# Designed miniproteins, single chains, continued (3), part 58

Each design is a single chain, and the fold is of that chain. pLDDT is the mean over its residues in the fold that is shown.

## One batch from the design tools (miniprotein)

Design m9994
Fold by ESMFold2-Fast:
Structure m9994 (fold): chain A 65 residues (1-65)
Amino acid sequence: SMAELREEAKRLFRQIQEKLAARDVDATKELVAEMTKLLSSHLNEEERQKLAASIQQELDAEAAG
């Protein structure tokens, strides 16, 4: 479902942020590739852009709270 896809993408976004903070370039590249594969398999380019913007907004709100 879209809700399950969104939660999985959000989980991967958090992992990417954690690896970036740890300066683990190789792990970050692998997670970004996994995210791209997941999203490209289920969404078109416009849908991916909208989902990415929505997830970023939620993560920014969580960081601010």
Scores: mean pLDDT 77

Design m9995
Fold by ESMFold2-Fast:
Structure m9995 (fold): chain A 67 residues (1-67)
Amino acid sequence: SAREALEALAATLSPEQQALLRRAVELVKTDPDEAERLALKVALTLSPEQQRRLGEAFAALVAEAQA
């Protein structure tokens, strides 16, 4: 699931990156624009492979939250 993919990715991140990602996830339903902004801020600090994983998992989470 999208949540499981994000949790697996978060386990590979620094505490600061995890905090930003956690906040982005919390905002997906209430403030999707801010959630996307925070997710992008995290992505800019990641490797290309981690960026791809984050992008895929976060897009899936957004779709799941709107379904």
Scores: mean pLDDT 81

Design m9996
Fold by ESMFold2-Fast:
Structure m9996 (fold): chain A 94 residues (1-94)
Amino acid sequence: SVQLTLELTVRPDGTVVASATSSQPLPADARIVFVFRSPDSGETKVFTQQATSRSARVSIHLKGERTVTGEALVMDASGAEVARAAPQTIEIVP
């Protein structure tokens, strides 16, 4: 089974960087899907990235948001979920 790890970091400008890393190399046609939920706005944003072997990264700028909850999952070529990372919540503004 594939294990996925999600890490969120915040830059001083408020940009959130999400990095997802697989415990095993992923097929070239695998996708990593990032899901961001803001409790402040109630908005959900979804980004699909081509995996580069074991990992994918996305950067988002969330102006006016104080917190974000990020999730990441791996989809195979058929669109089936094969792995999911534990959710992470991060503060953007102190």
Scores: mean pLDDT 81

Design m9997
Fold by ESMFold2-Fast:
Structure m9997 (fold): chain A 79 residues (1-79)
Amino acid sequence: TREELRRISRRVQEKVREANELNKVDPEKAKELLRKTGREFEKLALESEDPQVREVLRHVAADFYRQAGLPEEAERVLS
């Protein structure tokens, strides 16, 4: 739904901002935040009944895994 996509977008923006701030002082903690965020979006994808929303959530999770330096996890999520 539109509200669901808006909620996803807002959460993505918040986590990217947090990770960028952390990266300036502690890159390793920033990577950990990105990895945990990827896992949260992956969980949301598994719980979603809407195929379109599920696809968006899977790609969001994969993007966070890639930013965390985990390309294998990103590939797994998109499989």
Scores: mean pLDDT 85

Design m9998
Fold by ESMFold2-Fast:
Structure m9998 (fold): chain A 66 residues (1-66)
Amino acid sequence: SLEEVKKEIERIFEEEEDLNRALLRATQIMHEYVKKVRKEKGKEEAEKVNRELSQYILDLTKKRLE
C-alpha cells in the first residue's frame, strides 16, 4: 500500500549513505508502485500517488541536505 511504500522509501534514505543511490532506489520503488496503481486503479489515481511520493522523496532529500 501507499503507507508501506512510504516506509520503504524512508528506510532507504536512513540506510543508504550515498544520496544518489538513495534517490535511485527510492524512485525505482515509486515507479513500480505507480505502475501497479495505474494498472489496478487507473491513470488519475496513479498521477495522484506519483505526486505524493515525488513530494515525499523531495522532502526527505531536503532534510538530508540540511
Scores: mean pLDDT 85

Design m9999
Fold by ESMFold2-Fast:
Structure m9999 (fold): chain A 91 residues (1-91)
Amino acid sequence: SLADRLAPLLADSDAPLKRYRITLRGPRVRETVAALELAAVQSGGRLLGVEFVDETTAEVTIELPEDIDVEKLVRTIADHYGVEVVSIEEI
């Protein structure tokens, strides 16, 4: 399940927060954004904003503890929904 895949990636942490801009593309982009927001909250981070550029493209600004593997977290969620991770940028 997605939860089983995410469990080792999600740890409540006192680490400083880092900001990321994530670009996602696919038919299920809205479900992917919702799952990413929940994962961020579970990690001690938060979703700062989301812009739906079109029906299949979202730009998400998120804060996560710096000890979270953002690449694995985002790709695990996107892969579950069949959504492409276009980019992940620390900002």
Scores: mean pLDDT 86

Design m10000
Fold by ESMFold2-Fast:
Structure m10000 (fold): chain A 69 residues (1-69)
Amino acid sequence: KIEEMKERALELSKETVKYFVENSKASLETVQAYVDRIIAGVEKSLGEEYAKELRDFANKVLEEKAKEL
């Protein structure tokens, strides 16, 4: 039950990161700083393993965005 809630929170965090990266008109540097803050929040709330998974996801989304610029 608790693990299901953590998995749902991770998925919501991934969707938030993806939406922000794809829709933000800010510089890539500014977007990355904001994403880093989201990851830090997940680390405090859900722990290092969930934060690492979110970081890996965010890096992939940021790399795709950088290729479009």
Scores: mean pLDDT 81

Design m10001
Fold by ESMFold2-Fast:
Structure m10001 (fold): chain A 90 residues (1-90)
Amino acid sequence: DKEDLVTLQVMRLLLEEDEPLSAAEIAERIKAPVSLVTRALRRLEAEGIVRSVRGADGRRLYEVADREKLIERGQEIGDKLSEKWFNEFL
């Protein structure tokens, strides 16, 4: 699932960066459509894993809200992607 892969990449990038990032910056860094990145960020925000903050210039930025929950959720998505590969590859 491309959405699960994009979500995992967004989560990994936010863990590696100590600074909040915009959806556009994240999309450029992971080479994914900004629409998919925005959807992943909104889902993670709804789950309490990521939060939105206002930058000094008023732009919307995203950062990790709950690191432990992010790691747990990232592992779940990673396991799901691995299981899907094994189950669908014959």
Scores: mean pLDDT 81

Design m10002
Fold by ESMFold2-Fast:
Structure m10002 (fold): chain A 87 residues (1-87)
Amino acid sequence: EVEADVRAALRTIAAYLGTTVDALTVAEVEKLLALLEEKGAPLEMVLTARIILAYLRAGSLEAAVAVAREYQPLLDAAIPAAEAAAA
């Protein structure tokens, strides 16, 4: 569930930065997060970057899950709106 989503997000971020999952650095993801926040990017994308940062900093899926749970209320609000727009 969340573990699969974190792995998918890692691949997406790595592809976006033109690198591999194994070559992702905290510094590169921090720069991406700062740019996303500065430009007012969609909340889901910002939260994904924060989850990836937690994973890279701690080197553990447990830390990424904790960050995801902390942002759960915001995700619950964002996802229904996106699904309503797509429907």
Scores: mean pLDDT 64

Design m10003
Fold by ESMFold2-Fast:
Structure m10003 (fold): chain A 69 residues (1-69)
Amino acid sequence: SDEDEVARRITEQLLTELGLLDKLEPEQLEKVTEALTKYYREQVANPLEGVADEEALERLRRLVLELVK
């Protein structure tokens, strides 16, 4: 699915930018990726355009930070 692929790539990019990709356990990484994929798919009609939007990226960033607590 395009939405799933885009969301996964963006999730990995965000985790890399936050320095969490290397810190998270494999289980945590999967949960974060799955949660963000679902969130992006259901709340953003077009994930690609949402990613280009600063507000959408900020929402994803906050979601990641909340999930890795």
Scores: mean pLDDT 64

Design m10004
Fold by ESMFold2-Fast:
Formats: C-alpha cells, sequence, structure tokens
Structure m10004 (fold): chain A 59 residues (1-59)
C-alpha cells in the first residue's frame, strides 16, 4: 500500500497489457503473487484486473 510503488505497477501494466495476457504473467512481471496483485489492483483502480483488461482489449 505504497502509493508511489502502486503507481509504478499500474503504469507497467498499462504499458504492457497487450503483451501480458494473464493475471499470473502480470503479477510475475511486477514481482507479486497473483492473489496479492489482484487485490492491490482492485484497491488502486476500483475495478478488477479482468474488467480493466476488457476495457483495453475488447474494443
Amino acid sequence: RDPARNQQILQYVRENIERLKSLNEVADAVGLSPSYFSRLFNQEVGESFSEFRKRYTAP
């Protein structure tokens, strides 16, 4: 729950969302467990990783 670290993680996700197809790949790339990453992402973004990914890949 470090705002600076969380912003760095979110920026990495946004920049690499096209390359990182699974929650496990994203979590591994940012050095977190999938469960922890999912929780952190939801707390910071206000939506689940799957919802966020749909917004960026569905259209």
Scores: mean pLDDT 73

Design m10005
Fold by ESMFold2-Fast:
Structure m10005 (fold): chain A 66 residues (1-66)
Amino acid sequence: GDFSQLCSYSNQEKAEFIVKVLNLPDDTAEKLVKLVNETSYKLADLVPLLDKSPLAKTLQEHLKAC
């Protein structure tokens, strides 16, 4: 996927992008947004819990850079 748009995305759009890129269940984006809103976790902190692939690590590093 193209990661250049990540820094311009809202938390909702970032969560939807994570779900699309990592091919996760459709309800995962809503769960991620809820966790970010209700806890001190950032989306970058949650990515390694969803997937351990090199793609997930690259996505996490781009999220941290934003």
Scores: mean pLDDT 81

Design m10006
Fold by ESMFold2-Fast:
Structure m10006 (fold): chain A 62 residues (1-62)
Amino acid sequence: SSMDTKRQLELQRATHQARLIALEVEGDLLERRGAPQSRIDAVRAEAAALRDRIAALDRQVS
C-alpha cells in the first residue's frame, strides 16, 4: 500500500487508542462508584469493540 494509506491507518489506530483509554478509565470509575453492572458492561463492550478494530488495523499493517 502507499505511504498515504499507511499514514491514514496510523491516524485511525491512534484515534481508536485514545478512545479506548478514555473508555477503560470510565469503566474503572463506574466500577469503583458502584454503578449498575449493565452500564459497566456497556462501556466495557464498547472498549472491546475498539480493541477488535485496533487489532484489525494491526493485521493490515503487519
Scores: mean pLDDT 85

Design m10007
Fold by ESMFold2-Fast:
Structure m10007 (fold): chain A 94 residues (1-94)
Amino acid sequence: SSAQEEIEKLLEEMARKVRRLAASHGPAAEAVALEIERLLGEVVKAIRDNAPVEEIKKLLEEIVRLAERAGMPEEVRRVIRETVEKIEKLLEEG
């Protein structure tokens, strides 16, 4: 669907931005960015498998919590929060 394609593009863009920003903050941030990328892969898989919206939202919430708990730079946390909010809105509209 067009909504699914838009969500997948947002997830890919978020992964790219998080990886780029984390690389400028050193190896600890880069390691957390790799774990975020793994969880983003799980979100993509859940969407492709037509998982319940609740399950997809839970995975997105886990990504936000991981970034906060790990103390990721504010610019990284902001990108994650803003992208997750856009995706959740698209999930509610579809």
Scores: mean pLDDT 86

Design m10008
Fold by ESMFold2-Fast:
Structure m10008 (fold): chain A 81 residues (1-81)
Amino acid sequence: SHERLHIRAMAEHMRRELEELIEEYSDNEEIVKELKEVIERIDAFLANLDSLSLEEARARFAEITERVEKVMRKIKEYEES
Protein backbone atom coordinates (compact mmCIF):
# COMPACT_ATOMS: atom_id res chain seq x y z
CA SER A 1 0.00 0.00 0.00
CA HIS A 2 1.29 3.47 -0.93
CA GLU A 3 -0.34 4.88 2.24
CA ARG A 4 1.53 2.34 4.42
CA LEU A 5 4.81 3.21 2.66
CA HIS A 6 4.21 6.93 3.29
CA ILE A 7 3.38 6.33 6.99
CA ARG A 8 6.61 4.31 7.31
CA ALA A 9 8.65 7.08 5.66
CA MET A 10 7.07 9.74 7.93
CA ALA A 11 7.74 7.66 11.06
CA GLU A 12 11.38 7.01 10.03
CA HIS A 13 11.89 10.74 9.31
CA MET A 14 10.33 11.64 12.67
CA ARG A 15 12.64 9.17 14.44
CA ARG A 16 15.75 10.78 12.88
CA GLU A 17 14.57 14.27 13.91
CA LEU A 18 14.02 13.11 17.51
CA GLU A 19 17.54 11.58 17.66
CA GLU A 20 18.98 14.94 16.51
CA LEU A 21 16.97 16.68 19.27
CA ILE A 22 18.44 14.29 21.89
CA GLU A 23 21.93 15.47 20.86
CA GLU A 24 20.84 19.17 20.87
CA TYR A 25 19.08 18.99 24.30
CA SER A 26 21.50 16.50 25.94
CA ASP A 27 21.85 18.84 28.96
CA ASN A 28 18.10 18.52 29.78
CA GLU A 29 17.49 15.06 31.30
CA GLU A 30 13.66 15.41 31.25
CA ILE A 31 13.53 16.32 27.53
CA VAL A 32 16.01 13.52 26.65
CA LYS A 33 13.93 10.99 28.63
CA GLU A 34 10.68 11.99 26.88
CA LEU A 35 12.35 11.96 23.43
CA LYS A 36 13.72 8.44 24.11
CA GLU A 37 10.25 7.24 25.18
CA VAL A 38 8.74 8.52 21.90
CA ILE A 39 11.57 6.90 19.86
CA GLU A 40 10.84 3.55 21.63
CA ARG A 41 7.17 3.88 20.62
CA ILE A 42 8.16 4.70 17.01
CA ASP A 43 10.46 1.63 16.95
CA ALA A 44 7.64 -0.61 18.24
CA PHE A 45 5.27 0.94 15.65
CA LEU A 46 7.71 0.36 12.76
CA ALA A 47 8.32 -3.25 13.90
CA ASN A 48 4.55 -3.94 13.83
CA LEU A 49 3.52 -1.70 10.89
CA ASP A 50 3.27 -4.49 8.26
CA SER A 51 0.99 -6.55 10.58
CA LEU A 52 -1.37 -3.61 11.34
CA SER A 53 -4.46 -2.74 9.30
CA LEU A 54 -4.35 0.68 7.61
CA GLU A 55 -6.94 1.91 10.15
CA GLU A 56 -4.76 0.69 13.06
CA ALA A 57 -1.62 2.16 11.43
CA ARG A 58 -3.31 5.58 11.07
CA ALA A 59 -4.55 5.50 14.68
CA ARG A 60 -1.16 4.52 16.13
CA PHE A 61 0.69 7.06 13.98
CA ALA A 62 -1.74 9.77 15.21
CA GLU A 63 -0.91 8.77 18.83
CA ILE A 64 2.82 9.03 18.05
CA THR A 65 2.31 12.43 16.39
CA GLU A 66 0.46 13.69 19.51
CA ARG A 67 3.35 12.53 21.74
CA VAL A 68 5.89 14.28 19.47
CA GLU A 69 3.82 17.50 19.58
CA LYS A 70 3.76 17.31 23.41
CA VAL A 71 7.57 17.03 23.60
CA MET A 72 7.97 19.85 21.02
CA ARG A 73 5.77 22.09 23.22
CA LYS A 74 8.00 21.26 26.22
CA ILE A 75 11.12 22.15 24.18
CA LYS A 76 9.54 25.47 23.16
CA GLU A 77 8.74 26.26 26.83
CA TYR A 78 12.35 25.40 27.78
CA GLU A 79 13.71 27.74 25.06
CA GLU A 80 11.34 30.58 26.15
CA SER A 81 12.46 30.34 29.78
Scores: mean pLDDT 88

Design m10009
Fold by ESMFold2-Fast:
Structure m10009 (fold): chain A 96 residues (1-96)
Amino acid sequence: SIEEAIEFTALSIHLSGLYFMAKLKAPFERIREELDLTIEMALEFVKKYKDKEFAELVIKQLEKFKEVAKETLDKDSAEELEKRIEETVEEIKKIS
């Protein structure tokens, strides 16, 4: 639907922002804050629409963020974000 596409676009902006925050080495506390907000938005989106195609795109963007975090952040920070992302991906898969 048009509504679903608009809401996905808003979510995608947050996912893209998260990727660039990690790539540009933004302060870890800001990355964590944005990830928590983005996870809540993603879970609400997937629960509302249950669209497997959009759920797959969300998972793909979260995985890209995970990889850039591993390349740019210290090990402990990267592991914390990876755990949160992996838990979120599993929850998305259960919903969709």
Scores: mean pLDDT 88

Design m10010
Fold by ESMFold2-Fast:
Structure m10010 (fold): chain A 57 residues (1-57)
Amino acid sequence: DEEEALERLRRTAVEILGRDEQSREGIIEVLEEYALASGVVSEEEVEARREADRAAL
């Protein structure tokens, strides 16, 4: 159930990335949500990455 939902998110992200680079920003958010839901990363790691991305702006 949960694994199926996460796999679906990953597949959708790959599909959209292949179509439109303009949507890449939204895909990054989806991937962050996927990583959090999977427990692969902590909220602290997600925040650190967001701060790094803002600094790179």
Scores: mean pLDDT 63

Design m10011
Fold by ESMFold2-Fast:
Structure m10011 (fold): chain A 73 residues (1-73)
Amino acid sequence: MDKETLEAEIARALVDIELGLAESAYRQGKKDVAKELIERAKKIAEDFLKRGLITPEQYEEIKKRIEEVEKKI
């Protein structure tokens, strides 16, 4: 079983904040802002992976979550 690290928890929390703001912006008709927030979520996940703070498996799960929200926007 892949064990949660503090860094993975932080990465997911930061991504979830950006994704929540993106969904809120989309509901308000601010599609461009929503897309910018999705891109910020992607950059957070990529940065944590590049810095070795999360595993490739943790990155793939975070990326799937981002893609699910992006498809709804």
Scores: mean pLDDT 84

Design m10012
Fold by ESMFold2-Fast:
Structure m10012 (fold): chain A 80 residues (1-80)
Amino acid sequence: DELRKKEKEVMSYSGLKTQELIDYAEARGLSYAQKMEAVVKMSEATTQVLEELRKGASLEEALKRLDEKYQEILAEIDAL
């Protein structure tokens, strides 16, 4: 029960950040391929964070790790 609630919180946060990433990429005029690369990177980070959560990581640690990855992806887009 508690693990499922934490997984839903992580997935919800990931979905919100993925949409923000898509909106930012569109505003920057990125190609479809560049936009999809960013989406894939966020999806991979989400999968990794969910596995860490299942291994006993806290929700706070999981969300912090997702935010760190989101910031990395934004910096990569800004470098294009």
Scores: mean pLDDT 85

Design m10013
Fold by ESMFold2-Fast:
Structure m10013 (fold): chain A 95 residues (1-95)
Amino acid sequence: SSPVLPPEEVLEKALELGLITEEEAEEMRDWSTKEIFLWLLRRSVKTREEELALKLFEKYLENPDDEKIKEGAEELEKAIEAGDLEKAEEIVKKV
């Protein structure tokens, strides 16, 4: 129901921040905001926690009405906040 940021504004900001090149921005001109954010997240992932969160988030975007993925996302957030990487990996594996 809320308006999503236009893809062009996301690309302009990513260029200003040096996260993408002008060539990459041209390739992404027809991409959705979600696709642009996922691509940026993949390039920005530096920790195991971020990698696990991205994997679950990708599954959520494919099936947003899947209750198991929604429950997994909540459990993953709690595991990451607690610093329990073993539990975080098990949550992503089970979903």
Scores: mean pLDDT 73

Design m10014
Fold by ESMFold2-Fast:
Formats: C-alpha cells, structure tokens, sequence
Structure m10014 (fold): chain A 74 residues (1-74)
C-alpha cells in the first residue's frame, strides 16, 4: 500500500535472503535517497547502514531504511 519505499525496498532485498549485507546495502541506498530530500542523504545512508548491521536482522534493517526516507525518524 502506502508508506515509505525505503522500508519496502529493504524487505524486498531481504526476501531473497542471499545475505544480510545485501539487505543492509539496499536499505542504506534507499535511506540515502530519502535523506537527500531533506538534505541529509549521506547521514541517512551511514545511519541506516550502521543500525542495520548492528541489528543483525533483515527486518530491523528494513525499519532503519524507513527512517532514512526523511520522515518518521529524522
């Protein structure tokens, strides 16, 4: 439905479950793109990547990617 593309993009990557790193990278890319709308693309990318890696789970990485969309967590 609606919502932020960043979260869904990260979960989509995770459905393949090829590696946690792929899910984190996809989430961080979406976070960067979303963050650019608010002028904080690089910060959003780094934050999403670090939090995703720290979480260690694809679902948590998807959550942080949603934050990087520039709404809800920034």
Amino acid sequence: GGGTAAAYGSEGATLGHESPQEAVDKGAEFAKKGGEVSGNGDKAYELARQMGEKAGTPGEAAGWASVGAGDGGF
Scores: mean pLDDT 53

Design m10015
Fold by ESMFold2-Fast:
Structure m10015 (fold): chain A 64 residues (1-64)
Amino acid sequence: AFVERLERQIEVLKKTIDQLKKLIEEYSKNPEFKEKAERLKRMLDVATKNLQFYEEKLKEAREA
């Protein structure tokens, strides 16, 4: 169902965000990986915005 798929997407995004945060922390410790860390930070920003969007859609779907 639509709501169940949104809940699954939200769970996946939350796990992805946690993984990205850990990778950013590790790569930020080494100057050689600065550009890689910056790319991961951009991915984190996009994932965080997508999470908020899907959480809003889930609330709308539950209220309908």
Scores: mean pLDDT 82

Design m10016
Fold by ESMFold2-Fast:
Formats: structure tokens, sequence, C-alpha cells
Structure m10016 (fold): chain A 72 residues (1-72)
């Protein structure tokens, strides 16, 4: 399903971001990871599948931006 695919991709990118943090820790990156972790947990609590998908897609986009910034 699309929901499963997006959720799995978000978890994959989240793990990548965590790895980058461990390689070169920064307070700014830690704060971003904490914000994204909270957003992901809140999205998991959304009962409406369509709204949950939209929330996860927003988190996925935020993760992609965070990774691009961390790799710069």
Amino acid sequence: SELERVAEEALRLGRELGRLYLENPSPELLARIEELSEAFEKAGGIEDEEERLKALEEILERLRRALAEARA
C-alpha cells in the first residue's frame, strides 16, 4: 500500500539521519531529529488513513530536506 511504502521510506531516511548525527553530532541536527521523531509519532496516531498518509508525506519531505542540509 502507499501508506506502508511512505512509512517505510520515512523510517529508512530517519535511520540515515541518525547515522549522520552519530558521525558528526550537532545540537541543530539533534533538535531536527527530535522534531521529526515527534511528528512521526503523532502521524501514527491519526486514525484517518488519508490524513495519516498526508502527514507521513510531509514528514518524508522534511526528512529529505534535513538529509540534504546535513550532507552539505
Scores: mean pLDDT 85

Design m10017
Fold by ESMFold2-Fast:
Structure m10017 (fold): chain A 82 residues (1-82)
Amino acid sequence: SELEREYAALDPVAQELLDLYVKTFEQVLKAKSLEEQEKVFEENREKLKELAQKVRETSDEETIRRLEALLRRLVEEQLKKL
């Protein structure tokens, strides 16, 4: 699919950041309480911050634009299912 091609075009650090965003969303959906959801956000926030900083330092501008575009498309696809 086009999404698979866009993902493959990202560098490994940008892929890791995207993977963590997706994993965080999945973990929030599996959480049984608001307290558990908050814990998931707290646990993943530090790693998301670390990876976002690493992407800013090591990825080129084109890779960052591709990452932003892919995140937007994933959100848009999810919203279209509502």
Scores: mean pLDDT 77

Design m10018
Fold by ESMFold2-Fast:
Structure m10018 (fold): chain A 98 residues (1-98)
Amino acid sequence: EEEEIKKKLEELKHMIEVIPKIIKEAEEYLKTNDVPEEIKEIIKEQIKVLEELKKKAEEVLSIDDLEEQKKAIEEFEKFREEKLKPIQERQKAIEAEL
């Protein structure tokens, strides 16, 4: 279990590095392009979710107790799947119609 937790922590560290870049690219896209309102709303929602994911990842990495950290990792993974997947699917559907 310790090795498994260590690997998940490394994944969270990677997410913390990647999320700011994704947010920056999304914000630049919204600023540079005349984006349809529906897509603009979805991108803004995605940015909010990514900000929450980064904050949760940082919180997980700050936990010193192994059991609390493990629980926080499980909550993080569930939040990621529940929040990001629907937004990405909706964005793809709208982009395909344009």
Scores: mean pLDDT 77

Design m10019
Fold by ESMFold2-Fast:
Structure m10019 (fold): chain A 63 residues (1-63)
Amino acid sequence: GPERERAREELRARMERLKETILALDPSAKVEVREVGEDTFRLVAEIGGKKLVLEASVDELLA
């Protein structure tokens, strides 16, 4: 419904802003944002040989 669609757009926008922030701080970082499940997004960042993973779903925003 409209609430879920709005939450999905907001979650995507937040993930993309985080990616841009990481790349601004370290241009050599490898950052990927992808949809890994229904309304679930994953951000994977590799910075200085360390791997960071953040996963979030639209359902977490609708609770």
Scores: mean pLDDT 79

Design m10020
Fold by ESMFold2-Fast:
Structure m10020 (fold): chain A 79 residues (1-79)
Amino acid sequence: MKEKILNDAQNQANNFLNQVNTLLNNGDFDSARSLANQMLNQGNAVYQLGVAAGVAPLIQAGQILIDAGNQALDLINKL
């Protein structure tokens, strides 16, 4: 179960970053920025739930999603 939570979070982050790259290649910066903010909000929600519940895999999953969202925003803001 722990491995599934982390693998699911990593797969979600990878799929998200691929979608952001597709939007950026199409010049759709507003949609890319919106998607990055949605990922940050989801990551923060998962992180907070993990902290409240004391569940380390959820805290780690939330951090993976937060890192992906921040990576996307950094990429967008460099352009």
Scores: mean pLDDT 85

Design m10021
Fold by ESMFold2-Fast:
Structure m10021 (fold): chain A 97 residues (1-97)
Amino acid sequence: KITVSISGVPEKVKVGEDITINVTWTSDQPGTYTVNVYKIDLETGKVELLDSKTTTDNSATFTIKGFKKEGEYKIIASVTDADGNVGDYAEKTVKVE
């Protein structure tokens, strides 16, 4: 079982401002993990994969490029182990203005 946390997502950012986030997790199985970071546009419901990393660490750092449009978004982190087990998603809301 995988427990995921996300840090570094501010409550508000300006259009075009990059965000650096850190995804951390705990798992009962050591090994290789795949970390996916998604964006959900809360106005449209559109989901986009922003970045993906594979690591044997229990943390990964991502730079999210600045948003082009004002609005409210969720940043979601997903961690999958080598056996295909997926942890509970970690999420944070950011307002872009």
Scores: mean pLDDT 84

Design m10022
Fold by ESMFold2-Fast:
Structure m10022 (fold): chain A 82 residues (1-82)
Amino acid sequence: KSEEYIKKGIEALKEQRFDEAVEYFKKAYEINPKLEHLLAMNAAEALGRGLVEQARYWLERLKIFSKNKEVIEALEKALEAV
């Protein structure tokens, strides 16, 4: 259920549709309020606003608390592309 929204958020990140990624990660957090979902949402929001250092801060926290390699890699690639 929440995993479906995480997958959609990852696809949005790959397409650099950061506003859509934020919406999907927010839906995942509403269904399952895990810290990793909140951190992914915050990272995507920072990317959408061009706040590179803030996005990096959230990504580093996500890497500590999340075992989801796919979301981490998608955020790392998006950060390299901005």
Scores: mean pLDDT 84

Design m10023
Fold by ESMFold2-Fast:
Structure m10023 (fold): chain A 98 residues (1-98)
Amino acid sequence: SRAEEYARRAREAGERARELAREALRALAEGGDSPESARRALELGERAREAMEEATRYSREAFEAGPSDPVAAEGSLEGGAGAALAGAAYALARRAAA
């Protein structure tokens, strides 16, 4: 049950990270070379990074609580996918804001 709870939290954080990452990338795509769009994308990218770190933490907690639990494994993978997208979006936003 603890592994399942951590897996659910990882998935929720990963979904939030993915949504914030998509918003950051959209701000960059729609704003072009605007300093305002770069600043907005960086703000969203920083929030995506925070959600990414949360997803990564809960994913690890889920694995440690139930390493052979298939539900925990699924939640951890979904959290990790969201984290990867958030990391990429944050890096792009930082580069655009520089």
Scores: mean pLDDT 76

Design m10024
Fold by ESMFold2-Fast:
Structure m10024 (fold): chain A 63 residues (1-63)
Amino acid sequence: GKVLTGKVLSKGDLIYIVEIDGKTAIVFLSSSGKEATVVLDDGTVLRGRVLEATDERVTVEVL
C-alpha cells in the first residue's frame, strides 16, 4: 500500500502528532506498536502497519 511518513511534532502515550506534507495529522499506535490509525487534517481516517516509530519520524504503510 501507500507509505506515509510524518515528522514528529509531539508524542504522548501511543499518540503522535505529526507533520505530513506540511499538514498536521494524528497517529494512534496499537499497544503492540505494529498497527496505526492515522487521522489526516481533513478528517480522513486511514489504517496501516507501522514501519518505523521514533521520536523524530513515524512511517506507516496504509492498508
Scores: mean pLDDT 86

Design m10025
Fold by ESMFold2-Fast:
Structure m10025 (fold): chain A 70 residues (1-70)
Amino acid sequence: SVRDLTNEQLRAIARYGVEELGVDPERLERALTRIVILDLSSKEEIIEVLRSFGLSEEQAEELATRLLEA
């Protein structure tokens, strides 16, 4: 569950998204905050939120996988 992630794990995933995937830091922070607040556990729902904040399908799928497998 995304709620089970530590602050350090969330920061590591966010840094990966910015540095390796080229995601805008402000957009990613807003998207991750929403995912955590809603306690999303579905990969499909996490992808939908990430894409609603302007991430590509490829960026959203990679980050959703990392959030659920951490």
Scores: mean pLDDT 84

Design m10026
Fold by ESMFold2-Fast:
Structure m10026 (fold): chain A 84 residues (1-84)
Amino acid sequence: SRVASAYNAADNAAKMAETGTQKQAVFALKGAIEAAREARKEAPEEAKKAEELLRKGLEAAEKGDMKEATEYARKAAEILREAA
């Protein structure tokens, strides 16, 4: 499922933001954004909300706010998990 793939990507992005480097978090968040875009074909409302949260997470990670990046990625993962 595209939604399950997006959930896995967002969950991984949250883990990278919490425990990884800034570069790893940014890379994972970009991948999660693309996965959420593809998930719009299966769950358009939930995937759109997740993409918006992941974009905020990416902005936070690029600024070095890893706590905020982790929180946004976790919220996105939760929405995608419930939609799967």
Scores: mean pLDDT 89

Design m10027
Fold by ESMFold2-Fast:
Structure m10027 (fold): chain A 81 residues (1-81)
Amino acid sequence: MDDLVKAAQIAFEAGSKQETLEGQFEAAYKAALEAGLSEAEALAVASQPITLRLFATTDSTLGNELAAVLDKGNKRLREAL
């Protein structure tokens, strides 16, 4: 449990340095894999902050961008399984 939390923190910090939503997702995903998470766990960690923003936003443009990044992540998860 502690290792998963620490890996998630490292992934979120890596993502926060990126200017694009896709870059945030990719940086978080790579950092999670580097921290020893499985592909499914890494995709879940990388998608979590984007999912939370999608639920919080009323901006249709931002909502569409968030949904597109999540769809790409879900496609990668389906291909990894």
Scores: mean pLDDT 68

Design m10028
Fold by ESMFold2-Fast:
Structure m10028 (fold): chain A 72 residues (1-72)
Amino acid sequence: SVEELREKAKKALEEGNYQEALDLFSQAIAEDPELSVEDLRLMAEAAKKLGDEDLYRIFERQIKIEEEKRKS
């Protein structure tokens, strides 16, 4: 389930398994494309911890887009 994937992703992030966390969040998005801003922030954190600056910037832009949609 999407919920199980998100819980596993958060667990991987807590354990410092940043790539595994991103892979699990990506699987969750594939099943439910309407992931929360909170999930996007966790993905951005994982990308930053991996030193993937380009991926981090992509997630930052997605967060801004989603926040603007929710304010409008």
Scores: mean pLDDT 80

Design m10029
Fold by ESMFold2-Fast:
Structure m10029 (fold): chain A 70 residues (1-70)
Amino acid sequence: SKEEKIREIEEEMEKKIEELQKKAKEERAKLLADPSASVLEIVVADLLQVGRIAEVIARARREIKRIERE
């Protein structure tokens, strides 16, 4: 059913977001432990993470709308 397909997309989106958040947390911890890393590098990494999450959400939203129009 359409409802099952939408649920699968939402679950896949949630898993991808969780993986991105975990990876970003690990990379941020490495940057904070690196005495050669600048504050700017940390800020840029945080902004890139926000962009990656936004892209995952946008893709899932597009796919859900496509299924809803079937």
Scores: mean pLDDT 85

